# Designed miniproteins, single chains, continued (5): the designs that were tried, part 78

Each design is a single chain, and the fold is of that chain. pLDDT is the mean over its residues in the fold that is shown.

## One batch from the design tools (miniprotein)

Design m18698
Fold by ESMFold2-Fast:
Structure m18698 (fold): chain A 110 residues (1-110)
Amino acid sequence: LSEAEKQQKANEILSEMSRELGPVMREILEAVKDDPEKLKEVEELIEKALDKLREAQQAIAEGNYEEAIKYVQEAGEYLIEAARLAGNEKAEEKIKEITEKAIKKLEEIK
């Protein structure tokens, strides 16, 4: 693959991951909506996860696919913690599956 083709495929992988995570993040937020302390902690964890996904996009733009994979893993870890705080085991499993799928696809193109 050319560098441009790798960057395109990597961005498509992150876009798919973000699309799949969106509904899961919303379910987590809705589960803690009536608990102000948990809501704040969950919002902070989701913010950290989104920041890591932005760092992954920047790493891809720089051709640093190993760093991108690391940031994707860290984003997944923050979201798993958010799901645990919300008491949603199904969301934890889905986040793990989405994250592992994205990492595997990124490893195949680097």
Scores: mean pLDDT 90

Design m18699
Fold by ESMFold2-Fast:
Structure m18699 (fold): chain A 78 residues (1-78)
Amino acid sequence: MSAEEIAEKAEELVRYARENEKEIEEEARETARAAGWSEEEIEEALERYKEQVETAERVAELLRAGASLAEVEAALKA
Protein backbone atom coordinates (compact mmCIF):
# COMPACT_ATOMS: atom_id res chain seq x y z
CA MET A 1 0.00 0.00 0.00
CA SER A 2 1.37 3.43 -0.92
CA ALA A 3 2.06 6.20 1.62
CA GLU A 4 -0.72 8.24 -0.04
CA GLU A 5 -3.22 5.37 0.40
CA ILE A 6 -2.21 4.97 4.06
CA ALA A 7 -2.62 8.73 4.68
CA GLU A 8 -6.05 8.70 2.97
CA LYS A 9 -7.27 5.73 5.04
CA ALA A 10 -5.94 7.28 8.26
CA GLU A 11 -7.75 10.55 7.41
CA GLU A 12 -11.00 8.63 6.77
CA LEU A 13 -10.64 6.76 10.09
CA VAL A 14 -10.02 10.00 12.04
CA ARG A 15 -12.96 11.77 10.32
CA TYR A 16 -15.36 8.90 11.06
CA ALA A 17 -14.15 8.63 14.68
CA ARG A 18 -14.55 12.40 15.28
CA GLU A 19 -18.01 12.57 13.65
CA ASN A 20 -19.34 9.50 15.50
CA GLU A 21 -17.49 9.76 18.84
CA LYS A 22 -20.53 9.39 21.17
CA GLU A 23 -22.12 6.60 19.11
CA ILE A 24 -18.86 4.63 18.89
CA GLU A 25 -18.23 4.97 22.65
CA GLU A 26 -21.81 3.96 23.55
CA GLU A 27 -21.80 0.96 21.17
CA ALA A 28 -18.36 -0.15 22.41
CA ARG A 29 -19.46 0.09 26.06
CA GLU A 30 -22.68 -1.84 25.42
CA THR A 31 -20.87 -4.58 23.43
CA ALA A 32 -18.09 -4.95 26.02
CA ARG A 33 -20.57 -5.11 28.93
CA ALA A 34 -22.52 -7.81 27.08
CA ALA A 35 -19.24 -9.73 26.68
CA GLY A 36 -18.60 -9.55 30.46
CA TRP A 37 -15.89 -6.86 30.55
CA SER A 38 -15.43 -4.83 33.75
CA GLU A 39 -16.02 -1.05 33.70
CA GLU A 40 -12.26 -0.59 34.30
CA GLU A 41 -11.39 -2.74 31.24
CA ILE A 42 -13.92 -0.81 29.13
CA GLU A 43 -12.50 2.60 30.13
CA GLU A 44 -8.93 1.37 29.48
CA ALA A 45 -9.96 0.08 26.03
CA LEU A 46 -11.69 3.39 25.18
CA GLU A 47 -8.56 5.30 26.27
CA ARG A 48 -6.42 3.11 23.97
CA TYR A 49 -8.93 3.68 21.15
CA LYS A 50 -8.64 7.48 21.59
CA GLU A 51 -4.83 7.15 21.50
CA GLN A 52 -5.12 5.14 18.25
CA VAL A 53 -7.26 7.89 16.66
CA GLU A 54 -4.65 10.51 17.71
CA THR A 55 -1.87 8.30 16.31
CA ALA A 56 -3.75 7.91 13.00
CA GLU A 57 -4.14 11.72 12.79
CA ARG A 58 -0.39 12.20 13.41
CA VAL A 59 0.49 9.51 10.83
CA ALA A 60 -1.69 11.23 8.20
CA GLU A 61 -0.16 14.66 9.00
CA LEU A 62 3.43 13.34 8.73
CA LEU A 63 2.75 11.48 5.46
CA ARG A 64 1.02 14.55 3.96
CA ALA A 65 4.06 16.64 4.99
CA GLY A 66 6.25 14.31 2.89
CA ALA A 67 7.63 12.02 5.60
CA SER A 68 8.55 8.48 4.54
CA LEU A 69 6.94 5.42 6.15
CA ALA A 70 10.27 4.76 7.95
CA GLU A 71 10.29 8.32 9.38
CA VAL A 72 6.68 7.92 10.59
CA GLU A 73 7.55 4.59 12.26
CA ALA A 74 10.59 6.18 13.98
CA ALA A 75 8.50 9.15 15.21
CA LEU A 76 5.87 6.79 16.71
CA LYS A 77 8.57 4.80 18.58
CA ALA A 78 10.20 7.92 20.07
Scores: mean pLDDT 80

Design m18700
Fold by ESMFold2-Fast:
Structure m18700 (fold): chain A 72 residues (1-72)
Amino acid sequence: MRKELLEKLEEARKEMRESLAKNKVLFEGAVESARLMGEGIKALADGDVERARELFEEASRVSNEYEAKAAA
């Protein structure tokens, strides 16, 4: 039936919108994690191993937090 087909298409569009919203959160987390990794590499180049370690740990934590947020 035409009505049933339209309802299925509308549900599929809703699912696509929800997937895009989750992907946006994952992308934002990836950008922030990459920024922190860049700062960590700079700290290593400057010889600040302790600062670099902290930044790499923060980058990993941020990535995990955004992944969990997207999954929730």
Scores: mean pLDDT 81

Design m18701
Fold by ESMFold2-Fast:
Structure m18701 (fold): chain A 88 residues (1-88)
Amino acid sequence: SSIEEQLKQLYNDICQAIKDKDSDKAQKAFDELMSLIVKNPVVSKKYLSTILPKEKAEEVSKLDLSSKEGINKVKVILRDYLFIKCTN
């Protein structure tokens, strides 16, 4: 499968774990998602730009995913986004 398909599957796995109230599965899937994003920054940024709100997509597009600071900012944005989307 493509990296984009893997990102989408991990997004779905995180949402399902949140709905199931399985914090360990949610954290594991989130860590796997972040690892995949860090290893595939270009395709990940393109995919995230299609699912995130415009403001957050623009913010992510400017981040350096090879830096600890950039990775931490993406982590916060995605955690907040997933919480809102998987609980509403």
Scores: mean pLDDT 84

Design m18702
Fold by ESMFold2-Fast:
Structure m18702 (fold): chain A 98 residues (1-98)
Amino acid sequence: MEPVLRVTTPERTERLRKEVEEQGKELTIRGDRSTPTEYVAASLLVHGGAERVEVESEDGDLVEIRVTVDGKEYFWSRDRRPSDEEATAIGDILARAL
């Protein structure tokens, strides 16, 4: 997440928000609605192939990500080690989004 947060701009985030609206997808952000958090969430929907994305943020840091892809929900938390399956699935989605 660190490299994405450093390269995120308001202009790129706004472009992704428009794409989310055009695709009719669900974006949910809880906690801090920072530009980096919005960028990651919107990018997961637009480029990651997610159907639904929920992110939770504290003081600009991502603390939880929930994504639904092909009817399956994948969960990442800063404070929890993901399973190998969760880590692979989320990693693949992030690689497509970033």
Scores: mean pLDDT 68

Design m18703
Fold by ESMFold2-Fast:
Structure m18703 (fold): chain A 94 residues (1-94)
Amino acid sequence: SAIDELEALRAELEEVLARLRAGDESAVPAAVKVLERYRELVERLESPEVAARSRRGIDNAIAALEDPSASREERIAVVQEAIHSVDNEIRRLK
């Protein structure tokens, strides 16, 4: 189900968050891949205009993570906001 897929993405984002907090920079491309799958999932949902806003937020998060000038703290904040976005989408589907 869509909820099961979102809960799996949330778990992967939490793993990425833990890795970033531990100083593992290889977590950045992993975070981008999880967000790309989240974008694809949101685009597949029969959702109202608010889903388009979620997709925009995901694209902004990917751009921020891929910014070579971004600090570890900024990347941590981006992943935390992405987790919050996934939680909001799960709540909307329940």
Scores: mean pLDDT 82

Design m18704
Fold by ESMFold2-Fast:
Structure m18704 (fold): chain A 118 residues (1-118)
Amino acid sequence: SSVADRVVNNAVQAEKTGNPDQALYRYTLAGLLYLDANQPEKAISIAEKGIKLAKKYNRENYIPAFEMIKALALYQLGNKEEACKLYQKSRGSFPENLINLLQLKKIKKLKKELTKLC
């Protein structure tokens, strides 16, 4: 299975064992990995799950990162209007540290293209 799929499974287990912060962190990682793998539909699904989980556990500080992942995925799918709307809402809260740490060059390129569009 893909690295992203394994990270999603680990996030599910973290939630089941009562660690929402670890689950949210792993869903953020999985969303970025799906974007890097050019799997935008999976990135959207994981971002939406992450937003729901963040609200459930009062961890709303994670929401902007998931909204940005969703914006980049919508841009990959050609939904430019919704991508720009989410980007403008969440651009200051991009998960730069994780993108830089994992050297996700495709995500850096997508962000540059979306920034130029919006």
Scores: mean pLDDT 84

Design m18705
Fold by ESMFold2-Fast:
Structure m18705 (fold): chain A 79 residues (1-79)
Amino acid sequence: SAMEEEKEKFKELYKELVTKAKEVLPPIVENPTPEQLKKIKEIDELAKEAGKYAHEKNYKKANEKLKKALEILDELEKE
């Protein structure tokens, strides 16, 4: 079903976010700029919202939040 597909996508996106955060965030969190700190907080908020939607079984909205978090994390990696 479409809902089962979104649930599997959630698992993949969450794993991707955790893996990428592990690589990108440690050198930044040692001495972040104000812009970097703002982006880190936005990623954290989006991840928490994704978790809330997943708990409600709204995987479509959870995936939208995870994709946005990954986009911001990509911006941090390129800075």
Scores: mean pLDDT 87

Design m18706
Fold by ESMFold2-Fast:
Structure m18706 (fold): chain A 68 residues (1-68)
Amino acid sequence: MKGLEETKKIIENVEKKLSPTEQEVLRLYFEHRRSLHQVASMLGLSVSTTSELVLKATKLIDKEIEKS
């Protein structure tokens, strides 16, 4: 509620730090609710790589939220 503009800036900064591939993985997995197998197939990645990218990005987002 407080700092809606600040929250948007945090999200934009996180997205800017993420590579285009990492951003696509997050969009497909979280926004479109695709399975890890579907995301891997769509992006030409292994399931293991896709899983690691999802975990890594989730931890980065959590860390940015914790620091605020």
Scores: mean pLDDT 72

Design m18707
Fold by ESMFold2-Fast:
Structure m18707 (fold): chain A 65 residues (1-65)
Amino acid sequence: MSEEEKEDIIENLMALYGLSEEQAREIVERKYEKKWSDEELKEWLMKEYGFSEEQAEDILSLLNS
């Protein structure tokens, strides 16, 4: 993933879900650099950020686009 695409996703996560830049960046890094599974990311998003299952699935859809 390019740096520009990564920053666009970070900005969208911040705008749509009220995440800080640091939180949005951590999500992107876990997905693309650490290669976490969608199941691991979904569970982590729900546990650490308090997202609903639907919100976590929406975030995963954004990351997989």
Scores: mean pLDDT 81

Design m18708
Fold by ESMFold2-Fast:
Structure m18708 (fold): chain A 98 residues (1-98)
Amino acid sequence: SEELEKEILRGVAEIALAVSLVALDNQIARTTDPEVREQLEKAKKLVEEALDELSAPNPDYDRTIELLKEAAEVLKPVDPQGAKLFENVIKIVEEIKK
């Protein structure tokens, strides 16, 4: 049942990224600082691309990890806790890749 365990981990990662996109949209809507908004929008685009890669029939896990690392770096100055969420999702994707 290693296949089932990996499917569960992928589902957890997908849900985490989907929830993070809702949180980013809410932050963007509430942000009055244009520079902070630009960073949030960049992080959102990277997370959307990562979720698309992860949800594909044959996911590119290396590309997903790359996109999430970039999202974490972009987000870290404005939302360090959100950046840590992406670092945790990277660990989940690395476990799926095993």
Scores: mean pLDDT 89

Design m18709
Fold by ESMFold2-Fast:
Structure m18709 (fold): chain A 70 residues (1-70)
Amino acid sequence: MKLVEELFRTLRELIEAIRNGASDEEIQKLQLRFNKLLNEVVDKKLLSDEQAEELAKLLLEYNKALAERE
């Protein structure tokens, strides 16, 4: 699977895990995977302008989910 597709899928899984009240361990595993993928995608300059905009929208949803989780 392409790194960008894996990045977006992992971020969506992370958001849903937080919203569904998943364990701290599960959330941490997804966060570590997301951060690793994000670093690789950024280092390799794999994001288009459209993909960067979509990532920004998903990061906003991620931040909202974290705030609601406490």
Scores: mean pLDDT 83

Design m18710
Fold by ESMFold2-Fast:
Structure m18710 (fold): chain A 57 residues (1-57)
Amino acid sequence: SSLEATVALAQEAVDLARAGRVDEARALLKESLANATTPAERQVLEEALRAVDEIAA
């Protein structure tokens, strides 16, 4: 996936978490992280996963 697409996906996952759909957000980010091909993509997804964890806390 391109970095632009990864950023859009990360934003969607954070929005899902804000809507209370935390498990779905985590699943989406973890699947995307497994398919990430660049360090920049991984960093965006890891930052989003941290944001989801903070929303869930």
Scores: mean pLDDT 86

Design m18711
Fold by ESMFold2-Fast:
Structure m18711 (fold): chain A 93 residues (1-93)
Amino acid sequence: MARLEAEIELAFLTMAAVLGNVEAAKKSLERIKELAPELDEESLEEIKKLLQELAESEEEITESQIKLGVPEEEARKAAEEVKKLLEELIKEL
């Protein structure tokens, strides 16, 4: 069940990131961190890979937020903050 919960949280994290909702992204990241000890090695490696791919998608996330009406400066700051949080979590996993 932990793997399914982590996948659901990753989906919420991706949605929060593209919407510029940093607080929602933080909640999903915290839940993924709580679930990580319950994941088998293969599931953990897959989740880490998906988190890394999201961290590398900063420009696409910024563009998505701008298309949704977020001012460019706010979109870039939110995307940068989410990337930093993603990189910090990946190092802890």
Scores: mean pLDDT 84

Design m18712
Fold by ESMFold2-Fast:
Structure m18712 (fold): chain A 66 residues (1-66)
Amino acid sequence: SPEELQKAIEEGYELGLEIGKKSKSLEEALEQARKAVEEKFKDASPLLKDAAIAAAEAGAKEAVLE
């Protein structure tokens, strides 16, 4: 549903931000963010998982660059 998609994007983004803040490099941040989403959303549909991964990568980039 659109609401589940929005929630997955928001949760992914927040997860990416937190991981990015603790990461030594952009590459490390993106790898860790992807792994965290895979664990959190392991039972989610492919569409929700892909959306969460994209959002987490965006959050991780923002945190590393700021």
Scores: mean pLDDT 84

Design m18713
Fold by ESMFold2-Fast:
Structure m18713 (fold): chain A 85 residues (1-85)
Amino acid sequence: MIPSEEDIKKAEEYAQKALEIAKKNNDPFGMKAAQLVLKAIDALREGKGEEADKLFVEAIRYAKQSKSKEAVDNILKALKYISKA
């Protein structure tokens, strides 16, 4: 099921928060993961579900290398809102 615009907006808020936390912690992996989630949200809004899915996989890979637990938590919250059930 395609996520609602409200869910997409919440995902964007969490991804933006993750990016801010990662920047504050000077965490390049967390920053990259958050940027990829934001890019996936843009792809999803454009109806490019396959592109969004590829960006989700990349974001998760970078998040696993992040040292900022708080940034990773916000990335996972963003992904939860945009993931299809």
Scores: mean pLDDT 82

Design m18714
Fold by ESMFold2-Fast:
Structure m18714 (fold): chain A 88 residues (1-88)
Amino acid sequence: SEELELEMFIGVMDVQFSVDSTVLKKSSIEQLQQIIDEVQQRMEKVEIQANELKKTLSEELKSRLDTHMGKIASRIQALLKEQQKKLS
């Protein structure tokens, strides 16, 4: 079902963008740069996959996906900005 496909996709996103702040705090400058690059690449991939999934979803489910994508994007943007300050 559309609901199951959306729930599975959301679950995969939550796992992919689960970042331990303790690991980030203890990371070297080189490790932080690598993590930033990897997270940015994952965000681009997930955005493409989300746009493809939206083509098959009802308007209600599209709204739920957009809301969740927004939450992930905001959280990741905040994390990346904080880590980028350490590279300056």
Scores: mean pLDDT 76

Design m18715
Fold by ESMFold2-Fast:
Structure m18715 (fold): chain A 96 residues (1-96)
Amino acid sequence: MSPAILDAVRETAELLNTIPGVKAEAAGNTVTVTLPDTEKGRAGAKAMADGLNKIPGVTAEASGNTVTVTLEDSEAGVENAPLVQGALLAGAEEAG
C-alpha cells in the first residue's frame, strides 16, 4: 500500500471527526464515515456514495447513514485523494 494513500485516508478520517455528529474511521485504504442517524444523514450518505463512485480510482458504498470509501493503490487513487477528502468534508458538513 502506498504511504500517500494511507496518509490521505488517515488525514481524511481525522478531519471528518472534527465535524459534530460525524464519526470517521480509517482502515488501510478505506474511510468509513457515519453521519447522524436522521433522514438527512441517510440521504447525504447515498448522495456522497453516488458522487464518489464517479471518481476514477474510488469505490464508495452507502448503507443507511454510513459511507464506506476505498481509494485504489493506484495513480488515479493518489491523484484523486484530495478531491475525495474535499467531497467527504463538504457532504458531511451538509448532513450534520
Scores: mean pLDDT 82

Design m18716
Fold by ESMFold2-Fast:
Parts: sequence; C-alpha cells; structure tokens
Structure m18716 (fold): chain A 86 residues (1-86)
Amino acid sequence: SSDDELVQNAVDKILAKNPQLSRKSIEKDLANLLNRARKLGYPNVEERLLQLANDIAADPKNPSKEAVNFYYRVLMEAQASGIQQR
C-alpha cells in the first residue's frame, strides 16, 4: 500500500543517520503514527511524516518542535503497546 511505501521511505531516511536504531521498532512506531494521524483527520500526513523523517535524519540533535512532538507521541504509543504485549 502507499502507506507501507511511505513508512519504508521514512524508516530508510532515519536509519541512514541512526543505524543503531531497530528497523522493526521504527517501522511499527511510524505505521502506528501514520494510521492514527489519518484516522484523526490530520491534513498533509504524508508531508508531515516525510518532514519528521528528514528532520531526524538530517539533524537528530536539533529537530524541529513539530518533529519532536510528533516523534514523542509515536514513541509513547509504541512503548505503551510494547508493555501491554509483554
């Protein structure tokens, strides 16, 4: 699906600059983020996800406030999900 392609592209950009991160974990986190954003009716979700990936990949130490907020939301959702399955 187009969503799967979008997630894969974002993961590739992040891992290129952050090879220590788990592909499986990032893929799951971004897929959850994209799905939730679409269901909540967020505009330009594709552009937002690509912006997030580019900001993190280009300068993970100084990402935009929007990218940081978006990423923390994903991280919290993924952590909560992981705890429940564990």
Scores: mean pLDDT 67

Design m18717
Fold by ESMFold2-Fast:
Structure m18717 (fold): chain A 75 residues (1-75)
Amino acid sequence: SMEEMRKRAKERFKEIGNKLWKAYQEGKITEEQLKEIVDKLNKANQELMKITDPEEFDKKLEEVEKWVNEEIERA
């Protein structure tokens, strides 16, 4: 259901946020990089909330998680 998808999104974005914050606390990313990534995450969340298909939703969420991992590794 859409409610289950939105709940899953909330939990996953919380996990992504925690991962990003941990990377910042460990010195893997700068404060400026953290702010840039958070801004892009907020935009991605808005896009994700418009998706009604579970498969497209999961694909977009996976892309967001992959992107965050790549940004942390590049920093």
Scores: mean pLDDT 78

Design m18718
Fold by ESMFold2-Fast:
Structure m18718 (fold): chain A 59 residues (1-59)
Amino acid sequence: SRQATLDRLRSGVATLRRQLAAGRITPEQFDAGVADLIDEAVAAGVAESDARAAVDEAL
């Protein structure tokens, strides 16, 4: 569902944020990971604007 896709996106961004804070990934890897999560949400039928709003909520 759209809700499940957005929840997965928010959860994924939160996980990447924790990994960045722990020094496990670089800022470039964080940016790439967020872009991949947005692309997955868009491929699943979520509008890019909604995917980006969900990222902002998770940041």
Scores: mean pLDDT 86

Design m18719
Fold by ESMFold2-Fast:
Structure m18719 (fold): chain A 100 residues (1-100)
Amino acid sequence: ELREEALELARRARELLKQAIKAAKEDVDKAIELAEKAAETLRRAAELASQVDPGVARQLRGAYASAWMAYHQAKIDTRHAIINLETGLAFVEAALRALE
């Protein structure tokens, strides 16, 4: 079911974002890789969610945008990249509460 698939992908993205935040403080290259994977996962989750809950889809698109910006910014402004990862995590957690 689309809702359950979106929930599973959102949970995976939450874990990837948490790992990216931790990595950003120690290993920027690893953080970039994790942020990219999180963004790809969130884009798919948002596409699935758009068919069942537009509010959840908006939260997941917000998370996607934040993760994508973090991916781009990590080597340029690591501090701002961390803020974007944390913002993305907040969007994912809001989406998960709505999907549960």
Scores: mean pLDDT 86

Design m18720
Fold by ESMFold2-Fast:
Structure m18720 (fold): chain A 81 residues (1-81)
Amino acid sequence: SEIEKLYEELKKEIEKVLDKETAEKVLELLDQAMKSTDIEEFEKLLLEVLALIHADPSVSEEDAAKIEKLLSELAKAYLES
């Protein structure tokens, strides 16, 4: 499915770019978001993910933008399902 492809690509980028501890936390939040049936909780969890990515000094602006694009595409696919 498109959602599965986007999620796998997003996970690979997160693991490549973020430090191990931050990546683990981000992936935990994304897993919680994908299992959520409440749109408000889903959006809140995605905002927490974005905050962690922006707070990580190892992430370049280009890498952050790529992750944000993938996250946006995943969110759109999930909400339009």
Scores: mean pLDDT 81

Design m18721
Fold by ESMFold2-Fast:
Structure m18721 (fold): chain A 104 residues (1-104)
Amino acid sequence: AARERLARVDAAMEELAAAGDLFETDPEAAIARLEALARRNEGGLGEAFALFAEAFRADREAAALAESDPERAAELRARATALTQRGLELLVAERERAERALAE
């Protein structure tokens, strides 16, 4: 279980990176992928993917508003950054939990 959990966290990091790459060409597909990952995963990992999906939605909305409403775009980018940081904190906590279980 612990080794499988660590592998799942490592796979989650790779999935996040892949979604980030996809966001450059197809933001809707990237968001849908993260939402699907949030549904497929339990606990902190699922919560982290849900936060990343919200962050990607905020970044997409910010990009759409960049020229017409730069202040609103800046607020949305700040929100995306905060959501991404919370998601990464959850991934770090899950990884540390899995590593502790492997050491025991």
Scores: mean pLDDT 85

Design m18722
Fold by ESMFold2-Fast:
Parts: C-alpha cells; structure tokens; sequence
Structure m18722 (fold): chain A 55 residues (1-55)
C-alpha cells in the first residue's frame, strides 16, 4: 500500500491499482509508479519519489 500526493491531493493505492485524477492516470506496478498524462507515460521507482510512502 502506497500513499501518493498529487497536486496537493492525497491518495492511497495498493499494488496493481489504477486511479485517474484530473486527467492524470496513476498505476502501481510492484516497485514502479506509472503516470500517464495526455498520452505521455512516465515510469518512476517508488524509492526515487520522496512524496510516496510504502506502508
């Protein structure tokens, strides 16, 4: 379970969950966070993002 903050809004996501927020799609895939904005995809490791806390 991960706590993610996007544009000042906080969300809790489990592994394999997808959420869409203000046109931004966020998917958790193991130790990776996949962010899609208007057809552009970015992949981040959870360890590289200071605003994500694993519970």
Amino acid sequence: EYTVTVNGKTFTLKDGETVTIDGITITVDGDNIIVTIDGTTFTYKVSDIPDIVKK
Scores: mean pLDDT 71

Design m18723
Fold by ESMFold2-Fast:
Structure m18723 (fold): chain A 89 residues (1-89)
Amino acid sequence: MELAVSETAKEIAELMERATKLPEPLGTSVASAAMIRAMSVRDSDPNATAIGLTLFSKMTGYATKELKELAEDPRVDEKIRKFAKEVIE
């Protein structure tokens, strides 16, 4: 099913993408800031949180346990949950 993501989710995804292109330790610092932002909207925008957490886990290998919980959360869009499950091997 096609989905429209929020502006917050798009902003978090763009920050994570920029983080992957930056030299260390700057890349990890930007990714961590984007992750903090993603977690801050968990109650209001679970799709934005799930996108941020998925990208952070893919980049760093951390937060996989929280990502597993979001992959099973029915408040999160099915396409985002599928993406999260593909990152959790």
Scores: mean pLDDT 74

Design m18724
Fold by ESMFold2-Fast:
Structure m18724 (fold): chain A 100 residues (1-100)
Amino acid sequence: SKTLEIAELAKEIKLLLDEVLLAVRNRDYDKALEYLEQAKEVVERIRELSGDDELAEELLELLEETKELVKKRAPIEEIERLLKKADEVVGKLVDKVLAE
């Protein structure tokens, strides 16, 4: 099922966002950037499967903003704020797909 595949990919993104936060807390910024790149690849896969660009674009924008904060070694509170917003957008994407 396309819906089940999208739901599993969304779960993967949420796990990757948690890994980003853990890496930042450990000051492993290179690993945080790797997890953000992996999350971006999963979002692109959801975009291809769903054909819905709006929420996918919003999520990619949040991931790119987070990547720039990680590169600048911004305060963890700012990184957490963007990761929380990304998690909320992932939830909206799942809800929309399940409503179809």
Scores: mean pLDDT 87

Design m18725
Fold by ESMFold2-Fast:
Structure m18725 (fold): chain A 90 residues (1-90)
Amino acid sequence: SELLRKALELLKEAGLRLMDAGDIHSGIAFVLQAIGLELDLELGADEKEIAKELIELAKEVVERAKKVGDEEAVKLAEEAIELAKKALEE
């Protein structure tokens, strides 16, 4: 799904922003988790399972971004949640 690929790109961008904001450990962990989901998607994993895991990951990114005060990272992760929800509905 192009929606899931787009959502994963937004999550990677949010993770990189967390690293730039000084939360290097969480930022790296989120980027690596997003890459893992992207790899699973390319290998033909169930898109609904990927979307569910993506939503949970993105929720964690939102919470960390809010604590760091990066409003743009919050917006990127929230957009990723909406794209993944749309992939589940359509």
Scores: mean pLDDT 88

Design m18726
Fold by ESMFold2-Fast:
Structure m18726 (fold): chain A 90 residues (1-90)
Amino acid sequence: MSALKKELEEELKKAEQELVDLPLKLAAEKDDVTPEDLLKKAKELAKKLAEEIIEKFSELLSEEEAKEILERLLKVAEEAVERTYRLAGS
């Protein structure tokens, strides 16, 4: 039980890092990338990562906790895009 909870926390931290890194990588690859395009891609990645984590840890997660994971990763994606756009736009 405790070991699986630690693995869940590590997977969540990895997912959050991937969401932070994605907009920076996309902005570096394209000179004309828009915040809307970055946001769409970041939200798609957040949903994919949330689905993978929820599936992997389904035995530990209630429906409510699964929803919280999705909402958490979507929020991280939105914040990462906003932060990256400010850095790329300066």
Scores: mean pLDDT 77

Design m18727
Fold by ESMFold2-Fast:
Structure m18727 (fold): chain A 76 residues (1-76)
Amino acid sequence: MKELEEIVKEMVDAGNEKDVQEAFEKMQKAVKESGGDVWAGLKAMADTLSRGARRAGNDELARRAQKVAEEAAAKI
């Protein structure tokens, strides 16, 4: 969770606020569709942040977000 918060902060600081907003929306949708599974929500959020970071050319941030998504997926 702390790593995901750091990724969000770095994306906002880089001007990718729209990708962060989309990630929160996808997180809420995934939690609702999974019947309240927080890990499904965190995976959806981290996957969205990873794609946003790659589009912005920040491969290291994208890799960090992808690791969070993989860890969340293992707990679904």
Scores: mean pLDDT 82

Design m18728
Fold by ESMFold2-Fast:
Structure m18728 (fold): chain A 100 residues (1-100)
Amino acid sequence: MVPEEVKKEIEELKKNSLEKLKEALEKRDYETAIEIVREYGKKMVELAKKYPEAKELILEELDKFMVEVGKLAKEYNVPEEIEKEMLRILLQAAAEIQKI
């Protein structure tokens, strides 16, 4: 069973990351938005390395985060190039987790 602490860390990370991402996208600060997504992916990779038993849960949550990023990109009229870059970063994080 995945430790409760890991689930809480994932939930908090998602909430905080989405809130910051929304603020950056509202300001059209795409550099900051990309960095927020990169930071999220990096932290998810670190969690998967620390808790290998949570790997599948972390991959599922990363996929859900990608869906939310796509929704926010449409809501804030983000350029397709920026949306693709954010999704590319998250797909790279998923690939790194798969190698664990």
Scores: mean pLDDT 88

Design m18729
Fold by ESMFold2-Fast:
Structure m18729 (fold): chain A 91 residues (1-91)
Amino acid sequence: EPSEEQEKEIVEAAEKAMEETRRELEEKGYSEEELKERFREIARELGISSDEALERAIEAALAKAPGEGLKELVALGVGLLEAKKLYEKLK
């Protein structure tokens, strides 16, 4: 199990990955469709295989902030994926 210090490192790395992803998405003109596809790929790597759950998340993001919501959803997904990879390396 990760120590408190290791958990802090995982959180900091995830937050950095999210910030870098937000910057990349803001600098590059990604379409809504490209963002949806990117999120589905990341979510599947996280073990989320339910198409219904993926579509609900996408729809909720679009309803909250069109365009910006999808960028945030992708950034959150990247952060979670980074946290998962780091956690697995510490085992």
Scores: mean pLDDT 77

Design m18730
Fold by ESMFold2-Fast:
Structure m18730 (fold): chain A 78 residues (1-78)
Amino acid sequence: STRELVIKQTALAIRLAGLEFQAELLNAPQELRDQIKAAGEEYKKLVADYNAGKLSDEEAEKKLDEIEDRLLAIEAQI
């Protein structure tokens, strides 16, 4: 649903910002910081494509889940 999508999008944005801040504070390896930045760029593109009507709610939710899974894998390495 649109409500669930908005909640998921907001939660992912908060997680991304928090992880970026944590990686900088802990002086994480450059490769991990680059991966976080790449995930942030994918997130922005996803939001732009969804707002442009290029993605369904179902497609957007699936792609948000994929980005979250990658961020969790990166977080485990910090």
Scores: mean pLDDT 86

Design m18731
Fold by ESMFold2-Fast:
Structure m18731 (fold): chain A 89 residues (1-89)
Amino acid sequence: MEKEKEREEAQLRSGAAITSIGAAVEALLAAEYARKKGDEESAKKAEEIARESTRLAKEAVKSDGKEAREIAKRSVELDEEVRRIKEEL
């Protein structure tokens, strides 16, 4: 039982970390795109999302199963914010 729980938690941690890093990369790309369009406010918002997503990835690798699920959910929300920034440019 303990061994199975450890493996399930490891899978959830990995998934949350991958989702968070993905959101960070998309945010950095959105920041660069906004900067090229001269939109410094959108670039700053995207850079803030990249910092938050990177922080979540670092927390995800140390999280339990419940924490990993919450981190994954927050990372999806941040990715949606990046998508909205890109649509407004």
Scores: mean pLDDT 84

